# Designs tried in a protein design run: designed miniproteins, single chains, continued (5). Part 93

Each design is a single chain, and the fold is of that chain. pLDDT is the mean over its residues in the fold that is shown.

## One batch from the design tools (miniprotein)

Design m19432
Fold by ESMFold2-Fast:
Structure m19432 (fold): chain A 83 residues (1-83)
Amino acid sequence: MEQQKKAEEYTKKAREYLDKVIELARKEPSLLPGAEAAKEFLDKGDYRAAATVAREIAKRGSPEIGELARKTAEYFRKAEELK
C-alpha cells in the first residue's frame, strides 16, 4: 500500500540521518546516549519518542549535528503521521 511504503521510506531516511548523527556524536560524547536512545525508539517503532530525542540533540549539538538531527526528527514525524 502507498502509505505503508511511504512510511517505510521515511523510517529508512530517519535511520540514515540518525546513523550520521551517532557517528558525529562520537566526537561529542554528551550527545551519544541521546542518539543511541533515539535509535532504540526507532527500532521499537516509537517514532514520537525518537523525534523528541532527535529534537533535543538538534538543540544541544554543533550546527552540523543539529542539522542532521533536525532532519532525523522531521522524517520520524512524517513516519508517525502515516501510522
Scores: mean pLDDT 79

Design m19433
Fold by ESMFold2-Fast:
Structure m19433 (fold): chain A 79 residues (1-79)
Amino acid sequence: PIELIEKAIEYLKKGDIEGAIKYAEKALETLEKEYPEALEAMALVHAAIEAAKQGRIEEAIKFLEEAKKKVEEFLEKLK
């Protein structure tokens, strides 16, 4: 899911909001299937999608960056 979140961030920075949302939705699907306990990361990706749909691009990027950190923290705890 980390790579999908990174792609969503890249697309937001390029102004491709539709592409960014699709990658963020794929990241959510991956988290739901593989890491259903990563609730905080999923909530942040949902918030990013909502912010992006509202044109709040800087906030959407911040939410995705935070979601990436939460996924990294979650995966580290599984080791």
Scores: mean pLDDT 82

Design m19434
Fold by ESMFold2-Fast:
Structure m19434 (fold): chain A 80 residues (1-80)
Amino acid sequence: SHLKKAEEYAKKAMEYEKKALEAYEAGDYKKAAEYAEKALKYAEEAARHAVEAGLISEEEAKAAVERMQKLLDMMKEKAE
């Protein structure tokens, strides 16, 4: 179901976001960016399924994905 997939992908997005932030805190900006890319991928899937399940609006989904994209962009800027 879309509800179950939204929950599964949201959990994965949160796990990778946590790993990205931990890598960033450790100064490993390349690993932080890699984890943030995975977090964004799962956040996009979670948002899509959440909209299909009627849990959030398309506008809320877009805002959530944009927040994760900004995190990725910040980490990529630091990566080198």
Scores: mean pLDDT 87

Design m19435
Fold by ESMFold2-Fast:
Structure m19435 (fold): chain A 80 residues (1-80)
Amino acid sequence: KIKELAEELEMPETIVSEMLKLLREQGVNEEEAKELIRLYVEQEKERMRALGLSEEEIKELRKERAKQLLEKKRKEEAEK
């Protein structure tokens, strides 16, 4: 389920759901779409490790970025 994948990847369910819908619209099946999202997250973490960040620092930075993304979405909604 989307909720389990979102928890596994430490991402908001809304973002994971949108990514899955976009990938499926491009002809990617559900299993492949989930694998692509996992690969994307793994590549992001690998890039951070290459910069010398610890696993704890990577987790904290990803959490902060998710928070900033939600704030950006909130601001865009306020531009009615």
Scores: mean pLDDT 74

Design m19436
Fold by ESMFold2-Fast:
Structure m19436 (fold): chain A 67 residues (1-67)
Amino acid sequence: MKEEAQRYLDEGKKLLSEGKYEEAVEAFRKAIELDPSNLEARILLAEAYRKLGKFGEALRALDGYVP
């Protein structure tokens, strides 16, 4: 649902800005589950994974998007 996806996206952005990268990953994953076409959520998920040093997971997050 768009409203729930947006809520998780906003929460993830807040967590990312607070340095809570693991929690941000979980929030962005939830946003993508609800709206798989959300490119912003996938980019931010990849950013959170890079902050955690999980570069393979960051690439996987981007590979899941089909424009």
Scores: mean pLDDT 78

Design m19437
Fold by ESMFold2-Fast:
Structure m19437 (fold): chain A 68 residues (1-68)
Amino acid sequence: MIDEELVEKYAEELRKKFNLPEEKLEELKERIKEEAEALARAFGREEVGEGELRVAKEIVEIDLRAEK
């Protein structure tokens, strides 16, 4: 089970950092989850942990910087 509270915290931090509208919060949550699931698969893990979520946040942040 993914830590939904941590996903929301990370998505809100990125939303505020990049001055994105509230409607983007759900999109950011989905992006973080997708990246974390991809990382878990790459590392041979069955479930998404806090480490995967932290790295996923960093990847999404890099992508957001590139989209500007």
Scores: mean pLDDT 80

Design m19438
Fold by ESMFold2-Fast:
Structure m19438 (fold): chain A 71 residues (1-71)
Amino acid sequence: MKITIKAPYPWESLEEKVIEIASKLDKDKPYLVRVGRYDDIEKVKEKLQSLGFKNVKVERGNLNEATIEEL
């Protein structure tokens, strides 16, 4: 499964939208998350770990989108 979230504006932070969507996913499964902003990487990673995600990697991807991919 791969979920893509589009920003309405370039370089918009998608942190909260990523967390909202991820909160509905199975926390025991491995995920690769890509975010458009470098400053969102640590914020998203920390929030996902605090929600109980045990196997999540957060990386920089395309500037105006985020993706959540089940590995």
Scores: mean pLDDT 79

Design m19439
Fold by ESMFold2-Fast:
Structure m19439 (fold): chain A 59 residues (1-59)
Amino acid sequence: MQEQINQLVQEALKEAEEAARAGDFEKAREIVEKAANSLPDPVISRIFRDEALRRIEEI
């Protein structure tokens, strides 16, 4: 995908996972919520948030 949204989502997910790896789950959650709020579609925002938080907790 060539949209800036895809780039933003992937970068935010990586940053959140890195924060979770460092043990800062609150920071990771904040990154996820900011990225989700940047998405224009509420359904996509919910799916992204749910998947990202699940991945963070698996770390």
Scores: mean pLDDT 75

Design m19441
Fold by ESMFold2-Fast:
Structure m19441 (fold): chain A 92 residues (1-92)
Amino acid sequence: KVEELLKELRELLEKAVEAAAAGDAEAAQEYLEKAKPLYEELVALGAGAEADLLVLEASAKALRAAAERGEISAEEAEEGLARLDALRAAAA
């Protein structure tokens, strides 16, 4: 059950990042909304740390995609990635 939920969460997060990279903010938001109940179920099952790592990885990819599209500066993307890396380290 946990492995299936983690796989589905990862797939939805990857689709959200891909949509964001393509400039489709609406599709990205829809995938994130679909991911939310899977994340909540994983937390309830005690797999919150693994789910958090997937979210942080997706967030890092989304920041890089936004910088590539010029929506944020390279400096803002670097600062965001550093904050996500710190959160990932704190979760370990």
Scores: mean pLDDT 75

Design m19442
Fold by ESMFold2-Fast:
Structure m19442 (fold): chain A 80 residues (1-80)
Amino acid sequence: MQQQIDSVINQIMSSQTFSSDGMNLMRSSPSVQLVLRMSGVYSNVGSNASRSTLRQQITQMQQDGQLTQSQADQLISIID
C-alpha cells in the first residue's frame, strides 16, 4: 500500500517537471494540490499509516477546516 502511494506521488511530481517549471504554475494545478494535501496527511500520521488511519486523519482535517468536503472526498477516493 505505502509503496503504491509513494509511487503515485513520485510519478505526479516527475510528470509535472517540478525541478524545471515555476512553482506558482504547479500550485495552481489540481493534481499538485492533491499531492500536497496527501503529503500533509502523511506528515501528520507518518509513512507507515494504514488506510483506516489515513481516512481518520482526512476526516479530522476536514472537521478542522484544513480540507473542504470536496477535497476530503477526493483524497478518500484515492485511498479506497
Scores: mean pLDDT 59

Design m19443
Fold by ESMFold2-Fast:
Structure m19443 (fold): chain A 67 residues (1-67)
Amino acid sequence: MEYSVLSKVTRVDADGNASEASAEEIEKALKAVEENAPNLIKYGVLTEEEVEETKKKLKEKIEELKK
């Protein structure tokens, strides 16, 4: 799944109790994407554009949580 890192940051249990990702959790996911981006592109898991879009989505969520 292309957005597996993003979905790891959002947790919902079987009863519908959602644990929304904190800014710290999303920031950690962003660092993981940045650190793994060269390998994700090299192994064809994500394109450069998909990596950039994922990073943008994570940055937008961090900004929203800080407001």
Scores: mean pLDDT 64

Design m19444
Fold by ESMFold2-Fast:
Structure m19444 (fold): chain A 83 residues (1-83)
Amino acid sequence: MVVTAVLVITAEDEETARRSAEAAARAASGVPGVLDVQSSVPRPTVGVVTIDAESREAAEEAARAASRAALEAGATRVEVVFL
C-alpha cells in the first residue's frame, strides 16, 4: 500500500525555501522504499515536498531524513502530514 508524506517547509526567504525543499527532496530520494519525490515552492517562504513510499515505515524514514536536511539547509520549521 502506497503511503504519501507531505512536508511543508517554512523559511525566512525564497532562496532558503527553495534550497531547503531541494535538500529535503534529495534526502528523501535516498531512502529505500521511496517510489517518487516531488518538490515545489508555492509561496516565497514556503516549500512543499511530497514523498510516495511503498510502506509507512519507508515514508516515516524519508520524512525524518527530509526534515533534517531541510532544517540543516536553513528552514525555520518543517511540518509533516501522512496520507
Scores: mean pLDDT 86

Design m19445
Fold by ESMFold2-Fast:
Structure m19445 (fold): chain A 64 residues (1-64)
Amino acid sequence: ADKYYLQGQRLFFNGLPKEAVGYYEKAIELDPNYADAWRNLSASLRAIGKDDEAEEYRKKADEL
């Protein structure tokens, strides 16, 4: 989980939010309770214009 999460963060900070989404999804597949991965997935989805999905995943993170 951590390995994919860190790679997602690196991609996001380098201006690649769409690619970052894939790595945060992998982190969540390994650990569905990884609240930080859900939060950063939400932020990355918002950055690429997927606002409705971003809001849903933000709520998921806040419940964990």
Scores: mean pLDDT 82

Design m19446
Fold by ESMFold2-Fast:
Structure m19446 (fold): chain A 89 residues (1-89)
Amino acid sequence: MAEELVKEAERLAEEAGEAARAGDLEKAAELLRRAAELLEEAARLTGDPRYRAAAEYARILADYLAGRISREEALARLAEIAAEAEAAE
């Protein structure tokens, strides 16, 4: 079950990347929010903190693309997630 959620989230993230490259930031944000929801569900089912980190990453990108947060805030939050992932070992 969790594997299917992760695969669907990866597919949505790829579609979001294509939408963002085409300039459709609203569609990209919507797809990333859906991916984040699936990754959060996978984290709940498995207890794997990597899925929680991936969900947070997707939410930050979605908020940035939707204009909810600044570029500087998005970069700071992404750096925090990367540091937490490295520190978790």
Scores: mean pLDDT 81

Design m19447
Fold by ESMFold2-Fast:
Structure m19447 (fold): chain A 99 residues (1-99)
Amino acid sequence: KPSREDLEAETLLAIGAMLSGFGKRLEKQGKYEEAAETYKLAADVFEQAVSLASGETRKRAYRALAEIYRNLAEVYEKMGKSDEAQEWRRKAEEAERKA
């Protein structure tokens, strides 16, 4: 919050959350490929937030990143891509450890 980078990270966290919501809506419509693409955009945004953030904001960014990686794992399972789903679960676990 005190730094400009932390404020930019907070903005990216909000954008990532909006994209995550969009992805969940697409997933509920059975549009798994579009949901996966949207979740990957959210992951990229959250990774940018992690790179800019410090302290508690960075920990929140890692938690958001872990959540979006879990969403990617779920949608890849629904697409029948279990090996890719397991890779996303591994990334989620790594992000959780850094939170």
Scores: mean pLDDT 88

Design m19448
Fold by ESMFold2-Fast:
Structure m19448 (fold): chain A 67 residues (1-67)
Amino acid sequence: VPEEARENARLLLEGAKEALGEDKAFAKNPLDNSPVARALYLRALEIAKKSGDEELLKEVEERAEAA
């Protein structure tokens, strides 16, 4: 299991959460109205897919849904 990939995915998800935190007050669809958050989620998903770690992929998807 690539520990580095998991760390990088989590850092990207934290960045997306920060961006969404500012946009949630103004947006009905935060991901559509925060290009930065959307880009960070897409990068985290790409890392998880390339890692082949199903648990990491699930963690990234759960974090994206929780945002």
Scores: mean pLDDT 64

Design m19449
Fold by ESMFold2-Fast:
Structure m19449 (fold): chain A 66 residues (1-66)
Amino acid sequence: DEIEKLEAEVKKNPEDARSYARLAVAYAEKGDFEKAGRALQRAIELAPNDPEVWEAAEKVAELFSK
């Protein structure tokens, strides 16, 4: 399960913004937008200028718009 792997990664490296960004996309793909939003907020808080974080934000928004 991709979500379980990403949850394990953020627990191991709680300051890894990119793992939170990937977790946000995975939650959004599952339709869990509350968890996606929380993971994305954490990613932005940790790395507000990381382009991978903002690319994940765009992907989450795209999935929400479906």
Scores: mean pLDDT 83

Design m19450
Fold by ESMFold2-Fast:
Structure m19450 (fold): chain A 90 residues (1-90)
Amino acid sequence: GKARELLERAEELLREAEELLERLKELLNDESEAGLREREELRRRLRELLAEARKLAREAMRLAETLEELLRAIGLILRAIGLEIELELL
């Protein structure tokens, strides 16, 4: 029930974060004022998305009624951590 809804929402946020991270990578060589501004906005949005995705996945983990839901929640937490590490290395 509730765990599934949280998992689906966390997956949506992680997909959005992956798209924004790819956009950020494309802008790494753009030294214009507009490019620097867009990179800062993308970094801020990415941190917000990853924090929310982790929060939802942790809540889904607590509410998990099946082993499948529990493993899915753990997988999403690890995916979010991986994206956070990748963001900090940029």
Scores: mean pLDDT 89

Design m19451
Fold by ESMFold2-Fast:
Structure m19451 (fold): chain A 65 residues (1-65)
Amino acid sequence: SNAAKAAALDTAAGIILAANTTGTVSAEEAARQVEELVKKVKELGEEPTKSVLEKLEELKKKAEE
């Protein structure tokens, strides 16, 4: 189902955000990957979780520094 696919993509975004927090992935690379996953969730007609969207915005700010 699209809801299950969207949930899996949202979970993957959370893992990438955690990898940036632990220093495994740069802010720029994490922002790029999470943004692509958010786009895919929206293409399925679903909405990303607020926590993912908020963390992505913080990550974009860090990538611009």
Scores: mean pLDDT 81

Design m19452
Fold by ESMFold2-Fast:
Structure m19452 (fold): chain A 82 residues (1-82)
Amino acid sequence: MHFERGLALYGQKKYEEAIEEFEKAIEEDPNFAEAYYYKGEAYVALPESEENRKKAIEYYEKAIELDPEFYAAKANLEKVKE
């Protein structure tokens, strides 16, 4: 439920609220690679800052650690590191 709520909030461009729901999804399942990925996506969508960029990188790396075939996370990690 929290993951789906996060996706709905992300679609509404409510990125900070989406991050909170993705965090709750991670609390329920710490191995939920897709929740880490979308949390990273939400940080990328926030206003540009060094902190938000660092957070996005950390969450993409965690998603890849949990699912090494998560190609979307790998592609977006490379893009953010530019």
Scores: mean pLDDT 86

Design m19453
Fold by ESMFold2-Fast:
Order: C-alpha cells, then sequence, then structure tokens
Structure m19453 (fold): chain A 64 residues (1-64)
C-alpha cells in the first residue's frame, strides 16, 4: 500500500476508536468527555477524507 493509503487507514481507525470512546462516555452520562471525543473523532474522519462523517460527529458534539 502507498503511504497515503496507510495514512488514510490510520486516520479512519483513530476516528472509529474516538467515536467508540465518545459513545461509551455518552452512555454513562459523561457528556463533557463525550463532546471532546466526538470532536476528536470528527478531526480524524476529516483527515481521512470522510467529510460527511466528520460533519455528523461535529454536530453530535454540539448537540451534547
Amino acid sequence: PSEEEFERDVNLALGLIYEYMAKEAEKRGDLETAREWYRKASEYFRKAGDVEKAQELEKKAEEL
């Protein structure tokens, strides 16, 4: 795989990990932590080129 492909995959993986962490924080009522993790997930999805997913997660953070 190319370096660009590897970087995209790494950013996607980090986005998914932060999204999972955000959902878990949200489930336990830790809304401040959930907001931080949703924004972090949004950053990584944006770096991976998934702008739609990034915007969705950013909106989720704003609604918390």
Scores: mean pLDDT 86

Design m19454
Fold by ESMFold2-Fast:
Structure m19454 (fold): chain A 78 residues (1-78)
Amino acid sequence: SDEEIEARAEALAREAERAWEAGDYERARELALELAERVPEARASALALVAQAYRKMGDEEKAKEYLEEARKAQAELA
């Protein structure tokens, strides 16, 4: 059901937040990517988190790529 999908999305978001607070940027990136793929409404914010995680890991090229994807996703919601 949509309610079950929303509950899974919320659980993924909370897990990503916990990983980020723990400094586990690789796990935060993985969880944010999963959220972006499964939840269209969260895609822009999730892709922005992926970009920030790549920046924390020193991958500026991937960070720039995902930031641009986040901007495009945000424009699609306008």
Scores: mean pLDDT 83

Design m19455
Fold by ESMFold2-Fast:
Structure m19455 (fold): chain A 65 residues (1-65)
Amino acid sequence: MHPVVKAVGLHDLEELRKEAEGDEEALRLVDQAIEAVKAGNLEEARRYARQAKELTEKQKEEKEK
């Protein structure tokens, strides 16, 4: 995997992890996405990251209204 692509992906997931604070399920999904990126499983990483982002956005909608 190209280092630039890997670094950018991990940075985005670290930011998502901060947004997921307070949601154990979303944090678990972000952690799985990070592990998938490190393993080179981009398809799995994208699935987990997307699920985590949907959960964090749903919680923001309820919290920040």
Scores: mean pLDDT 71

Design m19456
Fold by ESMFold2-Fast:
Structure m19456 (fold): chain A 68 residues (1-68)
Amino acid sequence: VLTEEQVERVANTTAEELAKYGLNRKAAGRLKNYLLAHRGEEISLDELAEYVGVSRASVSRVLRKVLG
């Protein structure tokens, strides 16, 4: 799950930078929009990956690179 602080950090990352970590621009935009719409909720990586239309491994890898 993602904390609210982690959601804010990802949301403030540019779509171009997210794409550099392995998401296409459309997927990067969807990721940011989903996290912003679901702030304060428990967000699973599986649910996030399904919405974005990518593998769970891809989402996990991108989040790991953004969050350090």
Scores: mean pLDDT 76

Design m19457
Fold by ESMFold2-Fast:
Structure m19457 (fold): chain A 89 residues (1-89)
Amino acid sequence: EKEEAEKALELAKSSDPTVQRQAALRVIGLAKSKDPEVRKIAAEALLHLANSSDPTVKTAARKAAQILLNDDDPEVRKLAEEALEKINS
């Protein structure tokens, strides 16, 4: 699970929209993890995806951000807020 989160973070850093779409789908799943560390890595990946110009990536990233905005970790919520700001600007 943590390895899957680290992999999603690496994919999220790609400049290839196809790879970013794969990362975005993984991040949505990881955002629902019961492990706070996994959700934090997912939030970091989300922040990278928020810079994408691809509409599919932006839509998936917005869904992940909505999940993470309700997280009990203030750091995770802050990263989700930052990501939504980037997606909407």
Scores: mean pLDDT 82

Design m19458
Fold by ESMFold2-Fast:
Structure m19458 (fold): chain A 108 residues (1-108)
Amino acid sequence: AQAIADAALAAGRAVVRLTIRGPEELAERVRRAAEAAVAAAEAAGATVEYVEEVDKGTAVVVFSAPDAGTAGDALRAALQAIAEHGFVGADFRGARDGSRVDVDVRLE
């Protein structure tokens, strides 16, 4: 994930790393939330660079966009899609002048 994100940033793209976490008993919900986030981000004009289904209810989605505005629209669409699967909260971290955003979303 990090190497893929760094490559997209080096190409001048805005990058979002979205981590969706829930307890193990919600692993299927986390998977569905990740699939919905991928579809929403792509529909909003982002390129999905990486998707990892991790056991124990963790999924990671990395997407990029040509600019920070498009990346923000894609992130908003992805978070809206995840909200339909019952997310409790999200923590945001920005880096590199807003060209990179790391988001941790919790389902509980």
Scores: mean pLDDT 75

Design m19459
Fold by ESMFold2-Fast:
Structure m19459 (fold): chain A 97 residues (1-97)
Amino acid sequence: EERRKRDEELAREIGRELWRKVMLNSVKLLAEALEKYGTLEEAIKYLKEQGINPVIVLELAYDAYREYPEEFDKLMTPEQREKLLPAMEEVAARLRG
């Protein structure tokens, strides 16, 4: 019985870490696409060509920006952040409304 409680607690902790990695990987993906293509429009086009939904990636990146700002700033330059933040905020507002 104590083993089951520890396994549930461990599974919950692993789930949190996996979700954090998913959010941060979305930031990294957007930063790499922006670096490669130079503009947000071309980066979004690239994600669509890879079969990736850019709305989901932008939403996850915005969640990372809010929950893990220090790790977000390590993965994205200030210039990339300025280009991306308005699009992330717009997506977050649309999904809420």
Scores: mean pLDDT 78

Design m19460
Fold by ESMFold2-Fast:
Structure m19460 (fold): chain A 64 residues (1-64)
Amino acid sequence: MKEELRKKGEELLQQALDAFRNGDYEKAIKLFEEAVKYFKEAGDETGARLAQALIDEAKKRLEK
């Protein structure tokens, strides 16, 4: 179960990174937020922190 949750977090993180690279920061933020939830459920604090840092970065890119 936890291993599957971690893998799902990694998949969402990859999708979020693809959106981030394409400049779709709103989509990236949503996908990173989902990744954080899965990493936390899996007990992967490192993955959760990484995804959270990327949310903060994506939010900065939305700044006008």
Scores: mean pLDDT 83

Design m19461
Fold by ESMFold2-Fast:
Structure m19461 (fold): chain A 80 residues (1-80)
Amino acid sequence: SKDEEIELELARVYQELLDVLKRARGTTDPEAKQRLIDEMRELIEKLRELASKLSNPETQALADRFIERLEAEIERLEKR
């Protein structure tokens, strides 16, 4: 289904974001850290776009919750 295709793309983008987040946590250079944070924000926008295309409201609500948690994690990283 279209939702299954979107869920696969969400999983791919989510994995990419987690990889960038891990790199950002290990980065001591402030300029490099900021570039990684900017990249994560672009990936968050892509996740939101994909989630908005889900037709199943329960799946969309779960996706929105995961995105919210990722945003909170990025905010914590920025405050360090």
Scores: mean pLDDT 85

Design m19462
Fold by ESMFold2-Fast:
Structure m19462 (fold): chain A 70 residues (1-70)
Amino acid sequence: MSEVEKLMKEMEERFEKMVKENTPVEEMLAEIDRMMREILAAARKAKDYDGAVEAAERAQKMKAEAEKLA
């Protein structure tokens, strides 16, 4: 498993946990943005452009789901 793929899985697991714990939407969005910065840094180091695009798509979907909870 690539480092980018690993971090994407951690982002999805963290988001699921935040939803279960009724984390405020603002905190969920901030955490997704923080995790995305880490994923993009890893993608740049690995030159994994496809992984970076996939991570951005997953993050956008999670942000949309978080906003629906507001």
Scores: mean pLDDT 81

Design m19463
Fold by ESMFold2-Fast:
Structure m19463 (fold): chain A 93 residues (1-93)
Amino acid sequence: MAEKLRKEAEKAVEIAKETLEYVKKNGDKFTVEQAIGALLRAIGAKVQAELVLRRLEELGIEDEEARKAAEEAIRIAEEAAKLAKEALKKATP
């Protein structure tokens, strides 16, 4: 269980980081569809990380690396979502 939750958290970090870099590099050139796609991906990474934290607490699993990864994923995903929302506003007619 702990190893699976850690891998889920690490995957959420990777998705959040890739989404943030994508928005930072391309946000000014996004179509509405691209901005929505980036926003949904960021929200998905945040939800996945929040579910990892919830399961760790509900199951009484003490995995510091999984917890830190999930918290990092939430932070990065929130930044990515903020930038994606700004890109969406710029792309909207």
Scores: mean pLDDT 85

Design m19464
Fold by ESMFold2-Fast:
Structure m19464 (fold): chain A 63 residues (1-63)
Amino acid sequence: AAALAAALLAEANYLTAQHGAAAAVAAVIAEVAAKVLIALQNGNAALAAAIAAIAAAVIAAVV
Protein backbone atom coordinates (compact mmCIF):
# COMPACT_ATOMS: atom_id res chain seq x y z
CA ALA A 1 0.00 0.00 0.00
CA ALA A 2 2.58 2.59 1.04
CA ALA A 3 4.98 1.57 -1.74
CA LEU A 4 2.21 1.76 -4.33
CA ALA A 5 1.14 5.18 -3.03
CA ALA A 6 4.73 6.43 -3.23
CA ALA A 7 5.11 5.15 -6.81
CA LEU A 8 1.86 6.84 -7.86
CA LEU A 9 3.00 10.11 -6.30
CA ALA A 10 6.41 9.93 -7.98
CA GLU A 11 4.66 9.53 -11.35
CA ALA A 12 2.37 12.49 -10.62
CA ASN A 13 5.37 14.64 -9.69
CA TYR A 14 7.27 13.64 -12.83
CA LEU A 15 4.26 14.33 -15.04
CA THR A 16 3.85 17.74 -13.43
CA ALA A 17 7.55 18.57 -13.78
CA GLN A 18 7.75 17.41 -17.41
CA HIS A 19 4.55 19.25 -18.29
CA GLY A 20 6.32 22.35 -17.11
CA ALA A 21 5.11 24.23 -14.09
CA ALA A 22 1.48 24.08 -14.99
CA ALA A 23 -0.67 26.53 -13.15
CA ALA A 24 -2.63 25.85 -9.95
CA VAL A 25 -2.92 22.11 -10.64
CA ALA A 26 0.86 21.65 -10.32
CA ALA A 27 0.91 23.52 -7.00
CA VAL A 28 -1.93 21.38 -5.62
CA ILE A 29 -0.24 18.14 -6.70
CA ALA A 30 3.06 19.25 -5.13
CA GLU A 31 1.34 20.04 -1.82
CA VAL A 32 -0.46 16.68 -1.83
CA ALA A 33 2.87 14.93 -2.55
CA ALA A 34 4.48 16.75 0.39
CA LYS A 35 1.63 15.69 2.70
CA VAL A 36 1.96 12.04 1.64
CA LEU A 37 5.74 12.14 2.14
CA ILE A 38 5.29 13.55 5.66
CA ALA A 39 2.66 10.90 6.44
CA LEU A 40 5.02 8.16 5.20
CA GLN A 41 7.89 9.54 7.28
CA ASN A 42 5.59 9.40 10.32
CA GLY A 43 4.77 5.77 9.44
CA ASN A 44 1.10 6.37 8.66
CA ALA A 45 0.65 4.23 5.55
CA ALA A 46 -3.16 4.44 5.67
CA LEU A 47 -3.13 8.24 5.61
CA ALA A 48 -0.52 8.22 2.83
CA ALA A 49 -2.68 5.83 0.78
CA ALA A 50 -5.77 7.99 1.29
CA ILE A 51 -3.97 11.16 0.19
CA ALA A 52 -2.49 9.35 -2.84
CA ALA A 53 -5.96 8.12 -3.84
CA ILE A 54 -7.29 11.69 -3.68
CA ALA A 55 -4.36 12.87 -5.83
CA ALA A 56 -5.11 10.14 -8.39
CA ALA A 57 -8.78 11.20 -8.51
CA VAL A 58 -7.79 14.83 -9.12
CA ILE A 59 -5.43 13.82 -11.94
CA ALA A 60 -8.13 11.65 -13.51
CA ALA A 61 -10.61 14.54 -13.35
CA VAL A 62 -8.15 16.89 -15.10
CA VAL A 63 -7.04 14.51 -17.87
Scores: mean pLDDT 63

Design m19466
Fold by ESMFold2-Fast:
Structure m19466 (fold): chain A 80 residues (1-80)
Amino acid sequence: SLLEEDGRRHAEELFRYVKELAEQAIKAAKNGDFETAERLLLQAYFAASVLEAVTGPDSPLAREAREYVEKAWEEVEKLK
């Protein structure tokens, strides 16, 4: 249905948004801006949580988003 197509598109857009925020957080941390990095990671975490709420916790997309945020957080901590 049209609503199911829109749901898939929105989930994919939200996943891209999570990845973009995580990548921007790592870039900020590499530049020594840990305040911005932590803010972006928190935004990525909330976006991933919304994706999980919409698609379910066992959704491959939700799991990949969560893993991406976790890896980005690890990378930011490693740069401190």
Scores: mean pLDDT 84

Design m19467
Fold by ESMFold2-Fast:
Structure m19467 (fold): chain A 78 residues (1-78)
Amino acid sequence: MMRQLSPLQREAEEAARKGDPEKFREVIEKAETPSEQLAIVSEARRALGLPETFKPMDDEEFEKRVEEILKLIEEKAK
């Protein structure tokens, strides 16, 4: 299903789908608001076949979700 995504959401989905952890880190560093952070994490999780994240994240929860995604992307890149 096609969705209208922000540029950061599209880059996050593509990085997760293609197994590119470096590009995913760049996208995360560009996220300036909690809403963008949630959107990026949700799109990456969807691309990896994981449940969507729809609640606001604090900095600690955001870092934990990013680490989970990076590990899965790195496993896919092998």
Scores: mean pLDDT 72

